Designed miniproteins, single chains, continued (3). Designs and how they scored, part 82

Each design is a single chain, and the fold is of that chain. pLDDT is the mean over its residues in the fold that is shown.

## One batch from the design tools (miniprotein)

Design m10842
Fold by ESMFold2-Fast:
Structure m10842 (fold): chain A 91 residues (1-91)
Amino acid sequence: LTPRQRLILDILAQSPSGVKVSDIAAELGVSQSTVVRDLKELEDLGLVTYQNGYALVNPGLDPELLRQALERGELDLEEVLTVKHIQRALL
């Protein structure tokens, strides 16, 4: 992940109900187009959902686990995806 993508995930992890793309862009001091590009890349990785101008952490992920990993600087995409895969296998 890029540093900006990590910041986007941190913002989304703090707001499980979702955040407007415009609010993310304002928080990071970048254009909405830049945020949308990063959100689409994160959506392709299965980390976020982007719909109707709102972004949120993928409902299949534990947002608290993601937040804790980001706070420790320990975010590993394989670890986050493994949690989702285990949850999927139980369903």
Scores: mean pLDDT 69

Design m10843
Fold by ESMFold2-Fast:
Structure m10843 (fold): chain A 101 residues (1-101)
Amino acid sequence: MSPLQQRVLALLRELLRTETNPRVREAARRLLELVRRTTDPVALAAALAFLERAKESKNEEVRLLALEKAIEILETEDEEKRKELTWEAGLEILDLERELK
C-alpha cells in the first residue's frame, strides 16, 4: 500500500470515529472501499484534498458533498473527465460554502 493511500485511509478512519451524521458516515465508508482499490496517485491526491476539506468543515452538507465528489473522482476511469470533475467539484464546494455562510 502506498504512503498516500495509507494517509487517505488513516484520515477516513479518523473521520468515521468522530462523524455522527449517518449520510456522511455512509459516504466515508464507500470512499474507504474505493481508496483500498485505487493505486493512481493523482486520483488519490484529489481524494485526499476533498477529504481534508470535509474534515475541516463544520457544516455536514459541505462534508457530504466533498466526500461524494471524492467518490465520483475515484470511480471515473477517464483521466480527462477525472480532471474536469475535480475542477468542477472544487467550484461546487466553494459555492455551497458561500451559500451556507
Scores: mean pLDDT 78

Design m10844
Fold by ESMFold2-Fast:
Structure m10844 (fold): chain A 101 residues (1-101)
Amino acid sequence: MRVKVVVRIEGSPEALAKAAVAAARAGDEAGAEAVIVTLPDGTRFLLTKENAETVAEIIRKRGVTSLEIEVIGSEEAARKAAEAAVEAARAAGGKAEVEVV
């Protein structure tokens, strides 16, 4: 079934950058339709395995301390990408909340 999962992350820019990269890679591997990062200023990035590191550097350079990651796809793909983002954020001392929409 197609679902949307939203991960809300707070922490250091490094924690957020790692979460974005993890979500992009896990989403690509699991066949997610889209992984989207939204910054507090409303800037949105469609994350891919190719641009994830570039977006991570933007997060670090801007000193972003909160963001949302939206994953759209199958239940399995959305769950895997969301879990990867949460684990990466938590490992770097961040906080993450997950909502299925």
Scores: mean pLDDT 88

Design m10845
Fold by ESMFold2-Fast:
Structure m10845 (fold): chain A 92 residues (1-92)
Amino acid sequence: SDKENEHKITTEVTLKKLDYTLKLLLEKTENEEDKEKIKKLAEELRKALEEAGKKGDVEKLLEASDLIDQAANAPTVEEQIELLEKALKVAE
């Protein structure tokens, strides 16, 4: 496995995971303020993940990816938002 390809694949997989998670959270969330907060966090997180990918920071991508998975499975909107905020901090 080429390390350069690993960074690109990890970035693409993590971004697809974020898109899927965003869709799930928006379908489950009825509150418009929470929807807007989730959308803004997802957009900031997407940019941070793309930058981490460009730098080849696989560790940040994998940690953020795990937090995104946790957000998708979190039982409350408050926990979902907290996990996305943690993913953003890790990716930055």
Scores: mean pLDDT 82

Design m10846
Fold by ESMFold2-Fast:
Structure m10846 (fold): chain A 58 residues (1-58)
Amino acid sequence: SELAEEYKKQREADLQAIAEMLKRAQEKIDAGELSPSEKAFLDRFKKVLAELEEIERG
């Protein structure tokens, strides 16, 4: 139980850090610096993050 609580807290912190990285990546997309494959990977990553956030909330 305590270990699960600790992992949940670490996961929340990691999700916040990843969200910040994604914002920076979005800036590169807007500047046209990402290849189509990199953009596709980023789109999948955003989808996974949205799903994880929904799980954490619900």
Scores: mean pLDDT 74

Design m10847
Fold by ESMFold2-Fast:
Structure m10847 (fold): chain A 58 residues (1-58)
Amino acid sequence: SEIEKIEEELGQKTKEYMKKVDEMRRNNAPVAEWVEFRKKMLEDLVPLSLKLSKLRLG
C-alpha cells in the first residue's frame, strides 16, 4: 500500500539523516553546514510525514 511505502521511505531517510548527523558531529561541521543540513532534512521529511498522516484518514 502507499502507506507502507511512505513508512518505509520515511524510515530509510530518517536513518540516513541520523547517520549524516553523527558524521557531521564527528567532523565538527561548521554552523552554516548544520543550518543547510537541517533545512534540507525538514524540507524532505516534513512533507512525507504530512502525506502519511493524510493517507491514514480513518
Scores: mean pLDDT 83

Design m10848
Fold by ESMFold2-Fast:
Structure m10848 (fold): chain A 75 residues (1-75)
Amino acid sequence: DPVEEAERLFEEAKKLLEEAYKNGKITKEQYDSMLESLERELERIRELAKTDPAKAREHVEYLKSKIEEFKKLLE
């Protein structure tokens, strides 16, 4: 289920961003921007899953890529 996978990925990424913000690794503006970006992708996956599950899975891979980019920015 692409929605369940995307929701799991989002929750994991959100926890990482919350810890990074709490530990002073990112600013509040960076935290908000990154979180909003992830929320937009999750919403797109949810909408796509209603009509095209294959395309929703492609967007899950894009979400994974985006999360990896954010992890690199936290270093």
Scores: mean pLDDT 84

Design m10849
Fold by ESMFold2-Fast:
Structure m10849 (fold): chain A 78 residues (1-78)
Amino acid sequence: SKEEEYLKFIQELVEKIDAYLKRKGKTDIETRKKQYDQLFKLLEEIAKKNNDETFLKAVSRAKKQYDEKIKEEEEKLK
């Protein structure tokens, strides 16, 4: 489906940004969360500007998946 194609695109984009941040030594969870929040906010704004509800749903799903992944990383550091 189009939503699944968008989800995969967003996931790949997030993975590339995460890899970039790690290469720059920005491995701390707080810095990564801030960058992801900015990315997802931008993607939501793009979806809304284009009235693309399918893309907006994909962004929401990708954000939820990434929030859970970061939460798991935070729990491992306790």
Scores: mean pLDDT 81

Design m10850
Fold by ESMFold2-Fast:
Structure m10850 (fold): chain A 119 residues (1-119)
Amino acid sequence: SAALRKRARELYEEGLEYLLQKNYEEAIKKFEEAAALYKEVDPDSPELAEVLTNLAIAYRNLGNYEEAIKLAEEAIRLAPDSPVAATALLVKALSLRKLGRDEEAEELRARAVELADAH
């Protein structure tokens, strides 16, 4: 519904504000609520991909690298040829590097740059 989409957007914007303040725990709560609402109204939406990408950034900043990778992969599946996918690929690459998977990280970083240059 339009009301649920509006609420999801408001929660996402609150999450972004917390992310900028480096309050990652509150950012995660807001992004998870926003993602749940987008999944209800439009589970294949680019807006959901955007929320999941920023949720992945928040989890990476808390050191939850495996969760960040899963969320980034979901965002890439939802919007594979987009600026959002370029950011999600970078989040995945940075998280893989933290887990010592440097070769995989470098390959994904290169793909993120190529995708960003295409948009």
Scores: mean pLDDT 90

Design m10851
Fold by ESMFold2-Fast:
Structure m10851 (fold): chain A 81 residues (1-81)
Amino acid sequence: DEIREMLERLKKLGEKAKSPLLVEVTEELLEREELSEEELEAIREAYEELPELEEMLESEDVTKRVGAKLRVIGIALDLEL
């Protein structure tokens, strides 16, 4: 399941960013039997940002790391709808 793989990778992003909000939201979505089209689109959009955010979190530049953490919070809010 492509969507389940996306959610599991977003959960790992939340763990890496130490964002309990993204971890909890992705865990809740993973437990649901069905997802709306709006939720599916939000998951796909968040997943497209994942490689850039992973690189930013590993950056030696504190501004990039903080920016990535703020965007991770934004993704959690987007997924909550």
Scores: mean pLDDT 85

Design m10852
Fold by ESMFold2-Fast:
Structure m10852 (fold): chain A 85 residues (1-85)
Amino acid sequence: MLTEEQVRELARRIVQLLKERPFLTDEEIDALAAEFGVSREEVRDLYMTVLTAQVLLDAEEAGKVKWDVKDPILRIVVEVLREQR
């Protein structure tokens, strides 16, 4: 299982890569899994969480929703996205 710090660092790396390209390749997912010592599935799950968090932040900025993040992983990802401004 990913620690909170591993989730935060991996989310930062994913967000940074998505600034330069629209999606992560399988090769990039494999490289992240190797770098962090985690499974490809854990990286994919976090990648999907990053995409979800982007949609939620866009909805918040549009004034469509105000929400509190109850999921601890999603909370960390939202914090990372807000830091990236």
Scores: mean pLDDT 77

Design m10853
Fold by ESMFold2-Fast:
Structure m10853 (fold): chain A 80 residues (1-80)
Amino acid sequence: PTLEEEQKVLLEAAEIVIETLKKAGIDPSKLTEEEIIESEAFQEAAKKVKELLKEKGIEVPEDEEEFKKMLATAVKAVMA
Protein backbone atom coordinates (compact mmCIF):
# COMPACT_ATOMS: atom_id res chain seq x y z
CA PRO A 1 0.00 0.00 0.00
CA THR A 2 0.99 3.67 -0.41
CA LEU A 3 2.03 5.84 2.55
CA GLU A 4 -1.32 7.67 2.31
CA GLU A 5 -3.25 4.37 2.42
CA GLU A 6 -1.14 3.20 5.39
CA GLN A 7 -1.81 6.47 7.26
CA LYS A 8 -5.56 6.22 6.54
CA VAL A 9 -5.72 2.61 7.81
CA LEU A 10 -3.73 3.53 10.95
CA LEU A 11 -6.14 6.43 11.59
CA GLU A 12 -9.13 4.07 11.20
CA ALA A 13 -7.43 1.58 13.54
CA ALA A 14 -6.86 4.27 16.19
CA GLU A 15 -10.51 5.37 15.87
CA ILE A 16 -11.71 1.76 16.39
CA VAL A 17 -9.61 1.55 19.57
CA ILE A 18 -10.89 4.93 20.83
CA GLU A 19 -14.54 3.89 20.27
CA THR A 20 -13.94 0.53 21.99
CA LEU A 21 -12.39 2.26 25.03
CA LYS A 22 -15.23 4.81 25.24
CA LYS A 23 -17.86 2.05 25.08
CA ALA A 24 -16.06 0.38 28.01
CA GLY A 25 -16.32 3.65 29.99
CA ILE A 26 -12.65 4.60 29.47
CA ASP A 27 -11.61 8.09 28.31
CA PRO A 28 -8.20 7.61 26.62
CA SER A 29 -7.57 11.39 26.61
CA LYS A 30 -7.32 11.28 30.44
CA LEU A 31 -5.00 8.23 30.59
CA THR A 32 -1.29 7.72 29.96
CA GLU A 33 -0.22 5.37 27.15
CA GLU A 34 0.75 2.81 29.81
CA GLU A 35 -2.70 2.99 31.46
CA ILE A 36 -4.37 2.56 28.05
CA ILE A 37 -2.23 -0.53 27.30
CA GLU A 38 -3.12 -2.11 30.69
CA SER A 39 -6.89 -1.94 30.03
CA GLU A 40 -8.67 -5.14 28.94
CA ALA A 41 -10.74 -3.20 26.39
CA PHE A 42 -7.53 -1.94 24.75
CA GLN A 43 -6.01 -5.43 24.68
CA GLU A 44 -9.08 -6.85 22.89
CA ALA A 45 -9.22 -3.91 20.43
CA ALA A 46 -5.46 -4.23 19.76
CA LYS A 47 -5.85 -7.91 18.78
CA LYS A 48 -8.69 -7.07 16.36
CA VAL A 49 -6.82 -4.09 14.89
CA LYS A 50 -3.62 -6.12 14.41
CA GLU A 51 -5.59 -8.67 12.33
CA LEU A 52 -7.19 -5.85 10.29
CA LEU A 53 -3.80 -4.25 9.54
CA LYS A 54 -2.30 -7.60 8.47
CA GLU A 55 -5.31 -8.31 6.20
CA LYS A 56 -4.72 -4.93 4.50
CA GLY A 57 -1.04 -5.80 3.93
CA ILE A 58 0.34 -3.34 6.46
CA GLU A 59 3.46 -4.48 8.29
CA VAL A 60 3.16 -4.40 12.09
CA PRO A 61 5.69 -5.35 14.77
CA GLU A 62 5.55 -9.08 15.56
CA ASP A 63 6.31 -8.24 19.19
CA GLU A 64 2.92 -7.70 20.84
CA GLU A 65 4.39 -5.22 23.35
CA GLU A 66 5.85 -2.98 20.60
CA PHE A 67 2.59 -3.14 18.63
CA LYS A 68 0.54 -2.11 21.68
CA LYS A 69 2.88 0.84 22.37
CA MET A 70 2.66 1.97 18.73
CA LEU A 71 -1.15 1.74 18.78
CA ALA A 72 -1.47 3.59 22.13
CA THR A 73 0.77 6.37 20.75
CA ALA A 74 -1.48 6.62 17.66
CA VAL A 75 -4.59 6.81 19.89
CA LYS A 76 -3.07 9.67 21.93
CA ALA A 77 -1.99 11.47 18.72
CA VAL A 78 -5.51 11.24 17.23
CA MET A 79 -6.99 12.66 20.46
CA ALA A 80 -4.54 15.58 20.61
Scores: mean pLDDT 77

Design m10854
Fold by ESMFold2-Fast:
Structure m10854 (fold): chain A 116 residues (1-116)
Amino acid sequence: MTMEELFEKIKTSTIDEQVELIVEWVDELYQQLLDEMLAAGVPDNEESREMVQLIVLENLKEVVLSVAKLLKEQGVPMEEIEELLEKVKEEFQKRFPGLPEELVEEKYKEILEEIS
């Protein structure tokens, strides 16, 4: 799913559907980056996978910030945007349990500071 397609779908989606769309994008990005890494001759190990997961987390921050800004411009209450952010964070942590929770929490704190 492209970023353009993601944002268009988000405009007409419920919070739960928005979480599913963002999570689908995360899964697709992770798989794409992992495949590219392996094709480049990088070994498939815990360190390499963690590196890809960190890249996905950084990209997720940018996507989630863009989504939060879009929803805010549409007049969605901040409490609903914060609910979306929390649900996306929980789903990301479930998918990448090997990433330190503190790193995810720090990125989400940065998101909340930017949208406030």
Scores: mean pLDDT 83

Design m10855
Fold by ESMFold2-Fast:
Structure m10855 (fold): chain A 92 residues (1-92)
Amino acid sequence: SELERAAEEGFREAAEVVGEEDARLLVEAERALLAGDLEKAREYLEEAAKSPSPLVRATALFALAGIAKEEGDEKKAAELYEKALAAQAEAA
């Protein structure tokens, strides 16, 4: 539930300032997360994480880290959080 709320706020904010393809990927990822479809959400988020936009990459990487944590993969979650923080710093 915390992941769904954070994703809803983050994706909405990011979608307001990014290009149409990045906005589409984030919206589709949000829909998948709200539906509980973690596999589909990961596919959209992995594509969004390749974005040239640091804001889009940070948003996608934070969401991927949350999914990894829910799946019990603490190492992958930590690596994704580090990447997300680096992208967030680049956006600032």
Scores: mean pLDDT 80

Design m10856
Fold by ESMFold2-Fast:
Structure m10856 (fold): chain A 95 residues (1-95)
Amino acid sequence: SISIPKNPNVLSSLKKLAEILKSSPDVPNHLKEKNDMEFLDELFMKLQLLSTSDDKEAKAAYKEAMKLLSDDSKFPLSENQLKSLAKKLVPYAKP
């Protein structure tokens, strides 16, 4: 699980990512009511599990997300980076 980031720029970017994902009609309302960090933690756990299979799209999305999240110097993420990442992650925000 992801702990709450100590870097405020990382935390701010993750909250914006969660907000963009929660704006999608494809995400169920009960998941939209979750705390932003809990919502993202569950999403990344599901994506990590799928990335160990032959799902090349899940593997690519997980690799891209982990590359961004491993380097605090890249934060805050731009609006375009957040929207691009959210588009790739929406399928994994479904039950």
Scores: mean pLDDT 76

Design m10857
Fold by ESMFold2-Fast:
Structure m10857 (fold): chain A 55 residues (1-55)
Amino acid sequence: GPKISGPEAECAEKFAQAYIARYGAKWNPKAEDLAKSLGCSANAIALAKDVIEKS
């Protein structure tokens, strides 16, 4: 998996939790745009996708 720093990991977890609560555990390509608008890095988006798909 991608190497994630503390801030990116925290961003990814918050995004993944909010996404799962709103849309369920299915990854949607539009979620990448949402994560970018929230200021999450590419590594954070990749981690969030992994968390969502494993949830």
Scores: mean pLDDT 70

Design m10858
Fold by ESMFold2-Fast:
Structure m10858 (fold): chain A 94 residues (1-94)
Amino acid sequence: SMDELLEEIRKLLEELARSTDSQEALDLFVRIAELVSEAKRSLSLEELIEFLERAIELIKETKPQTSMAQALLDYLLKELEKLKEEAERELEEK
């Protein structure tokens, strides 16, 4: 479900923000990316747009404690914003 995916992402984002270990931070980043991929496979375009909007807000509310966490969160934010733009474009062409 969308709510379960978003709750897992929220927890992973909080852990990523506090991570001081490079390998741990990258593993958390990969897990978040896997959950986004699951959302893309399981959700309709309309549900995916809602999911991406809510995930983007979760990232914006996340306060990175390290420069590495900041860089990974900045990258993730840009990627999700691009995915949302692509999904919105696909929905308009539907």
Scores: mean pLDDT 87

Design m10859
Fold by ESMFold2-Fast:
Structure m10859 (fold): chain A 92 residues (1-92)
Amino acid sequence: SLEDEVAALVAEVRDPALTDPDRLVELARRIAELVAANPDASIALLRRALEAVDEILRRLAADPTATPEQRLEAIRLQQAVADALAAAEAAA
């Protein structure tokens, strides 16, 4: 289910052993793809998705091995999820 998929991605983002910037960007892409594929997702689910992408962005910003391109992609993906949440809140 969508809730189970988002919960699994959030759990991986919250794993302190996860330090690979390529995997962090891939998790952000998967979260943004799930949000884009589910425009009727609950506000609660969209907030959890945004919190996870915000965490990814914070980790990439603090990681000296992350590339500028990885950080810019994470910023764009965060904006896409934030825009989806804003649209859902405006429709509620």
Scores: mean pLDDT 87

Design m10860
Fold by ESMFold2-Fast:
Structure m10860 (fold): chain A 68 residues (1-68)
Amino acid sequence: SPIPESDIDEGVQLIADAVRKRFPRDPKLVEAELKAALSSDPEKRQQALANLRAQGVPQSVLDEIARR
């Protein structure tokens, strides 16, 4: 289901801050991929989750993002 843009931005900031603390490779790329992973496009979501996994984000965190 589509999530309101304001809720996406709040959720993205909270998750991005937690990920930046753990995985500080490129915070701008991680933030962009997190926004893509929360989109309503399933192909874009799958690609973003794969990219986040490649950046070292744990599968448990990816599963939580995918539930949103």
Scores: mean pLDDT 65

Design m10861
Fold by ESMFold2-Fast:
Structure m10861 (fold): chain A 70 residues (1-70)
Amino acid sequence: LAEEAAANALDLEKLKEIILKAREAGASRETLERAYLAAARAYIEANRDKLAPEEVAEARRAIDERLAAL
């Protein structure tokens, strides 16, 4: 799920479909949150050239900290 969400981070409609199907299949809140965080990381990486290096580093750190807290 997380890998599929990350692969579709730039396709909002596909990402929504992936998350909705997982939720309907009974995925836990933790599983869904991991998928969202994976998509957020992929989105940051895809837009790295449009963001300041400091913003990219901070976003990656925030995502890693949240994943560690799950």
Scores: mean pLDDT 78

Design m10862
Fold by ESMFold2-Fast:
Structure m10862 (fold): chain A 90 residues (1-90)
Amino acid sequence: SEEVKKEIDLLEKTVNTLIDMLKAVKQALERATDPAVKARYQRRLDTLKKSLELVIKKANELKQKATDPELIERINRIIDKMNEAIKELD
């Protein structure tokens, strides 16, 4: 449906923004030498990881509404991208 396509477009934009923020915070954490500063960036990474997990849940809900195989594949690619970003935190 057109509504599902619009939700997927918004989902991709949200995911790209969150992944960019996560990469920026990870780089800041790697540059930090002060333990208190490292702890603050680690908390920000934990918050961003939780945000991505909520977006993965939303993506799976959208996949249940999608009937078009092309849209399902697009959602699967977005979920894979989020899972890969979370895995990079380990």
Scores: mean pLDDT 87

Design m10863
Fold by ESMFold2-Fast:
Structure m10863 (fold): chain A 92 residues (1-92)
Amino acid sequence: LKEQLIGEMELLADMYKPLLTPEEIEKVEAMLEKMRATTDPDEIIKLAEELIKFIIDSLVKKGVISEEEAEVFKKMSELVLKHFREQIEQAS
């Protein structure tokens, strides 16, 4: 599950890199490295949530998506991450 979640976050980051500044890309890469380095499932989920919210907020600031669309995407992401957390807890 950790490898799958990290892979999905890497794919998400790569998809939006053309819309991000170099500074934003550095922050995303730092979050991905923290996810790879940690073995704590709660910390991995927290970092994934922070990464998703950071990308969404960056897209709103650039006018790529609306604040209303961002709220929908954040809620959907929270449900997906909750599912991953439950799967990790059940596997332990």
Scores: mean pLDDT 78

Design m10864
Fold by ESMFold2-Fast:
Order: C-alpha cells, then structure tokens, then sequence
Structure m10864 (fold): chain A 63 residues (1-63)
C-alpha cells in the first residue's frame, strides 16, 4: 500500500516539473509545493516534509 506521504512527495515532483518546464506557471506550481509541504507536516510525515522542503529550495534555485 502506498503511504500518504509518498503520494504527497509524488505531487511535489509533478509541480517541480511544471515550474521548470513552464516558467509562466512557476509561481502557482511553487505555491502548490508549499501546500504539500504544510500538509505533510500536519499529518506527521516529517521525513517527507523535509524532502518536499528541499525540493522547493532546489526548484527556486533552478529558476
């Protein structure tokens, strides 16, 4: 069974791909990743939250 945290991380990866390929959509994509980070924290998925946070920072640095 796929853990909920795994699903949140997968969606964060999708938003990252959108931000990098479609710069006009980078702002809403990064906002989506931030919401996923907050959701992971709220659900107690600490390791997944940290992975998403790192992904957000890497994406911002790449833009």
Amino acid sequence: MIDEGEVLLAFAEIYRAIALKYPQDAEPALAGMERLYQEAKSLGHEEVAEEIRRLIEETRAAL
Scores: mean pLDDT 81

Design m10865
Fold by ESMFold2-Fast:
Structure m10865 (fold): chain A 93 residues (1-93)
Amino acid sequence: SSLEKAMLLLGLTLGVLAIASAILKRENHPIAELLDKVADELDRLIKARDVEGGVKLLEEFIRYLKEKYPDDPFMQAIRKGLESFLKEIKEAL
C-alpha cells in the first residue's frame, strides 16, 4: 500500500541519517548532535506511524540545512539525499 511504501522510505531515510550522525560524531563535528536529534525524532514518528509528521520534519530539516549550511559540501550532499527521499515519500502518498 501507499502507506507501507512511505513508511519503508522513512525507515531508509532514518538509516541514512543514523549513519551520517555516527560518522560525524566520530569526527566531533558540531552538526552531529543535530543529526542525532533529527534521527531520534524521525524514529519516534515512524514508531507512531505518523507519515505526515515525518514529511514535515524532513521539510523543516532540509530548509534548515539550506539556510544554515549553504556552502558546506557534506551538508549539501545530505540535503540533496533528503530531498530525493522526500520526493519519493510524497509520490507514494
Scores: mean pLDDT 85

Design m10866
Fold by ESMFold2-Fast:
Structure m10866 (fold): chain A 100 residues (1-100)
Amino acid sequence: SERKRRFLEQLRRDSEEANRRFDEARAHMEAQLPEAEELFRELLEKYGLSDENILRAIVEVARRVAEPLLEETEGEVTRVYIAMLSVINAIEARKRVLEK
């Protein structure tokens, strides 16, 4: 039906717009990766290398990288995207520091 077609087309447009905003946020977070790497390294040097300290360092790096962006950002959906990307960035920082 025409109503169903219009609904699906609107969902497609909304999904394309959301994907564009996600890609822009991801590019911004990738630019912050050197800072995340430095913070992760400093935390491990301070507390020592262990599985528990690696997990704690990931959480702390994600929080510190996200905090300035979250303070400037309104809206729950955008804040969730920033938080999610900050976690992904912290995991990538771990990979680059420990696995090279």
Scores: mean pLDDT 77

Design m10867
Fold by ESMFold2-Fast:
Structure m10867 (fold): chain A 80 residues (1-80)
Amino acid sequence: SREELIDRIVEAVKRHLEGVAKHLAKTKSPEEVKKEIDEIHERIKKMLERYLKEQGFSDEEIAELLERIDKAVEEVKKKF
């Protein structure tokens, strides 16, 4: 279902960003890690918006998914 797909996308993005943040934290300051995460976040949002439109998602469904991604990114950033 679309709901299951949305849940999988959000979880995958969160896991990816957690892994990237942990890797970067080995050599970079907390501020540099957060900046890199913000840059990755903006790229992911643009990619997902295009992909979801191509898959026939509504603007409302896309907005809800992107809001869930925004919350996941903030949770990752709070750990630094």
Scores: mean pLDDT 86

Design m10868
Fold by ESMFold2-Fast:
Structure m10868 (fold): chain A 78 residues (1-78)
Amino acid sequence: MDELTKQAREAYELAKEAREKAEKARKEGDAVSYAGYSILQIGSGYHGLLLKKKAEELGDKEAAEYAKKAMEIGGVKE
């Protein structure tokens, strides 16, 4: 429960960081870094989907909410 919430929070944090770095690369015209960070942002969304399923099985609402936030940033839907 506490460990799962921490993992979901870290996935959300990584998704936010990837989004910020992708936006910076886009503004600076760095197409390669933009592509790489965009892929990382999407991947963090899929990690969020896996964590959400686990949180729902355990009834961990807090972990599920952080996992959903990671999914939203990554553009991943159920």
Scores: mean pLDDT 84

Design m10869
Fold by ESMFold2-Fast:
Structure m10869 (fold): chain A 95 residues (1-95)
Amino acid sequence: MLTPEEGRELRRLLASHTPEQLLAKIDLTPEEKAEVRQLLEDLRNAKSDDDVLPLTGITYQELLDLLSGRRVPRTPAQQRFLELLKKVLEAYKKK
């Protein structure tokens, strides 16, 4: 799972990069890329930590808490998106 530091780094990456730029560095299937792209767009379009993310039904802050391990995923969709976001972060850590 993501550390609190990695969760903050993900927020920073989303603020400074487009979903297309983030996905360009990741070895994912076309289906996984489509799912991650939509989630990344939701995260990038969230202007406040209180904004609800359409795909997950939770706030940006709540998703970051899940990524950092402060909360446990409650739905299969949340679990799947945590795994996909971890792949995104790992791709950026390989440099």
Scores: mean pLDDT 68

Design m10870
Fold by ESMFold2-Fast:
Formats: C-alpha cells, sequence, structure tokens
Structure m10870 (fold): chain A 105 residues (1-105)
C-alpha cells in the first residue's frame, strides 16, 4: 500500500526532527542510527530485541505530539499498545528511561 508507506516515511521524519524524541532515542536505542531507525519505521520490520525500545520511542512521540499530560502509567499503557502493534514484547526498562528523559522537558 503506497499510501501507508508514505505515512510511515512522514512519521519517521517527524520523529527524527523532534529534539525531545532524539533524547529519548539516545537513551533507549543508543546503537541505532537515524538512518537505521527510519528504515525500521518505513519497512515496519523490527528485530525482536528492538520492539520494546521502539514502542517506548513511539509512545514518547505520541505524548509530545499531542501534548498529553506526562505520567508513567500513561506512557506505559501507550508503549504496551505499540509493542502489541509491532508484534513483540513490552520493555518496562525502556519505558522508565523514556519517562525520565520526558520528565526533564
Amino acid sequence: NAELKAQRQKLADEILANPVIKAVRDEVLPDVSDEEFKEMIVTFKFKASQVGPVAAVLAAYEIVKFNLPLTLERLRKIAENYATLLLGEFDEEAVEKAYEVLSKY
């Protein structure tokens, strides 16, 4: 679906352009480059070990994009939903790291 691929490209570019989400990515996905992250989102292919951290990044982006009140419980719930969507496991440690970064903003 060409429209879905275009939406994924836009999502990746919006995440990469956000300096708050870059700080989250630096903590939860330190070994993943901008180019690698974009490829993961655009192709919708993730290593099993990366699904939890990616879900935490996507949850953080949703909080920032929609200016939602930041609570650990809300961030956790959104990350659980993304981990399910990405067909992988939830990562509590990645969510806690993302929460600590977001709490500074």
Scores: mean pLDDT 87

Design m10871
Fold by ESMFold2-Fast:
Structure m10871 (fold): chain A 98 residues (1-98)
Amino acid sequence: SEVDALRAEFNALIAEGKKLVKEGLDLIKNGKVTEDDVKDFRKRLDELSDRFDALYAQLVALEGNTREVVMLGAEGSVVILSMIVTIKTMEKILEKKK
């Protein structure tokens, strides 16, 4: 169904965001953060945020504010917040490096 396809796409986007958070944290852990990494992660955050907003709007339009839709929106929000925290941490490391 169209709803199942959108939910699958939303879950794939959550997985993509979680992978990016892990990659950012691994860069932080090994001290190999660059200015290009910060720029790339900010671009990816903007792209992910726009895609989450578009998919969430489509899910709400088809199903309304069901518990499952609200929970997916919450998971997406946690991923976006995790990306923001990761980027801010990367920026702090660069400030200390010069």
Scores: mean pLDDT 86

Design m10872
Fold by ESMFold2-Fast:
Structure m10872 (fold): chain A 70 residues (1-70)
Amino acid sequence: SPTQQVVDEANLKIQEILDKLKAGEITPEQAIQRIKDYLREVLSKTTDPDAKETVKGMADQTIAWIRKKA
């Protein structure tokens, strides 16, 4: 579904950011900012409310995890 495609793309994008963080290529603060920037992009381009809610939840959970680990 279009909803699932947006969610799958967001999962891959968040994972790329986390991989860069784990590799020491970016700081926790930079990782959080990149996730926030990506979320803003998704929310501006996506009209599907279910996709928006799911991606926002994924972003918020990932940011919370980074903050706890940092």
Scores: mean pLDDT 87

Design m10873
Fold by ESMFold2-Fast:
Structure m10873 (fold): chain A 70 residues (1-70)
Amino acid sequence: SKEEALALLGELGRAVREGDVARARELLDQLYAAGFISEEERRALLEAIEEGDVERAERLLKQVYMRILS
């Protein structure tokens, strides 16, 4: 559901800000398995998270969030 997607994105944003790469990966896998994000979105987010680029990860998360809200 849209509500489930937004809740998972919120948790992912928290993991990103905390630098919890392992938790962020689990949440990305959940979002992808549920069909809430594309393979391209998952890959871009994973790369930003693994590189520690919090600013880029947050920009990508905002884009995904806005798409799901539409």
Scores: mean pLDDT 87

Design m10874
Fold by ESMFold2-Fast:
Structure m10874 (fold): chain A 110 residues (1-110)
Amino acid sequence: SEEEKKLIEKYKEWAKKNPDLVKKRIRFSRVVDELARRLGVGPSVEEALAKGMVILDKVRRGEAKPEDEEIARLTEEAWKLLQELADIFPSYKTLLERAEKRYEELKAKE
């Protein structure tokens, strides 16, 4: 649509002026995609973040399997990037709140 084309053009101009924030957003997306792939959770960003945190908690308690160490590392990076992006972008703040709520729901079931 014409409105979608205008939004894409505005994003491209913003991206040129904010290269470090663009790099951070791209890194977050790539880390979450890898985390979701390793967890087998599909395209749900909040589910990948929440399930990753449950595994990170197990690693921190010495209860996780060796294969979970990479999931824990990706989870730490993803949550750090999400917190930094949430300070700047309302959409990432909403995602952070949804991921935290989903993590609490998963933790309560254990």
Scores: mean pLDDT 85

Design m10875
Fold by ESMFold2-Fast:
Structure m10875 (fold): chain A 69 residues (1-69)
Amino acid sequence: SMEAARERGLRAYQVAKELPKAKEYVDLAIKDKSKVFEYTAMAGAELQRAGYDEETIRGLLAFGALLSS
């Protein structure tokens, strides 16, 4: 459902806020929606480097989709 996708994306955003570089990239995605997928991919790379799992990283894709809507 759209509610589940929103919750998943917001959860990933909360995780990204805990990492300074990931937070910087998601903040940039919020400000410049034309580059949302580039910035959420950069944030995802920071989460992957920090050892987060694929489900959390995929949550950032859901967050990007919410921002692009």
Scores: mean pLDDT 82

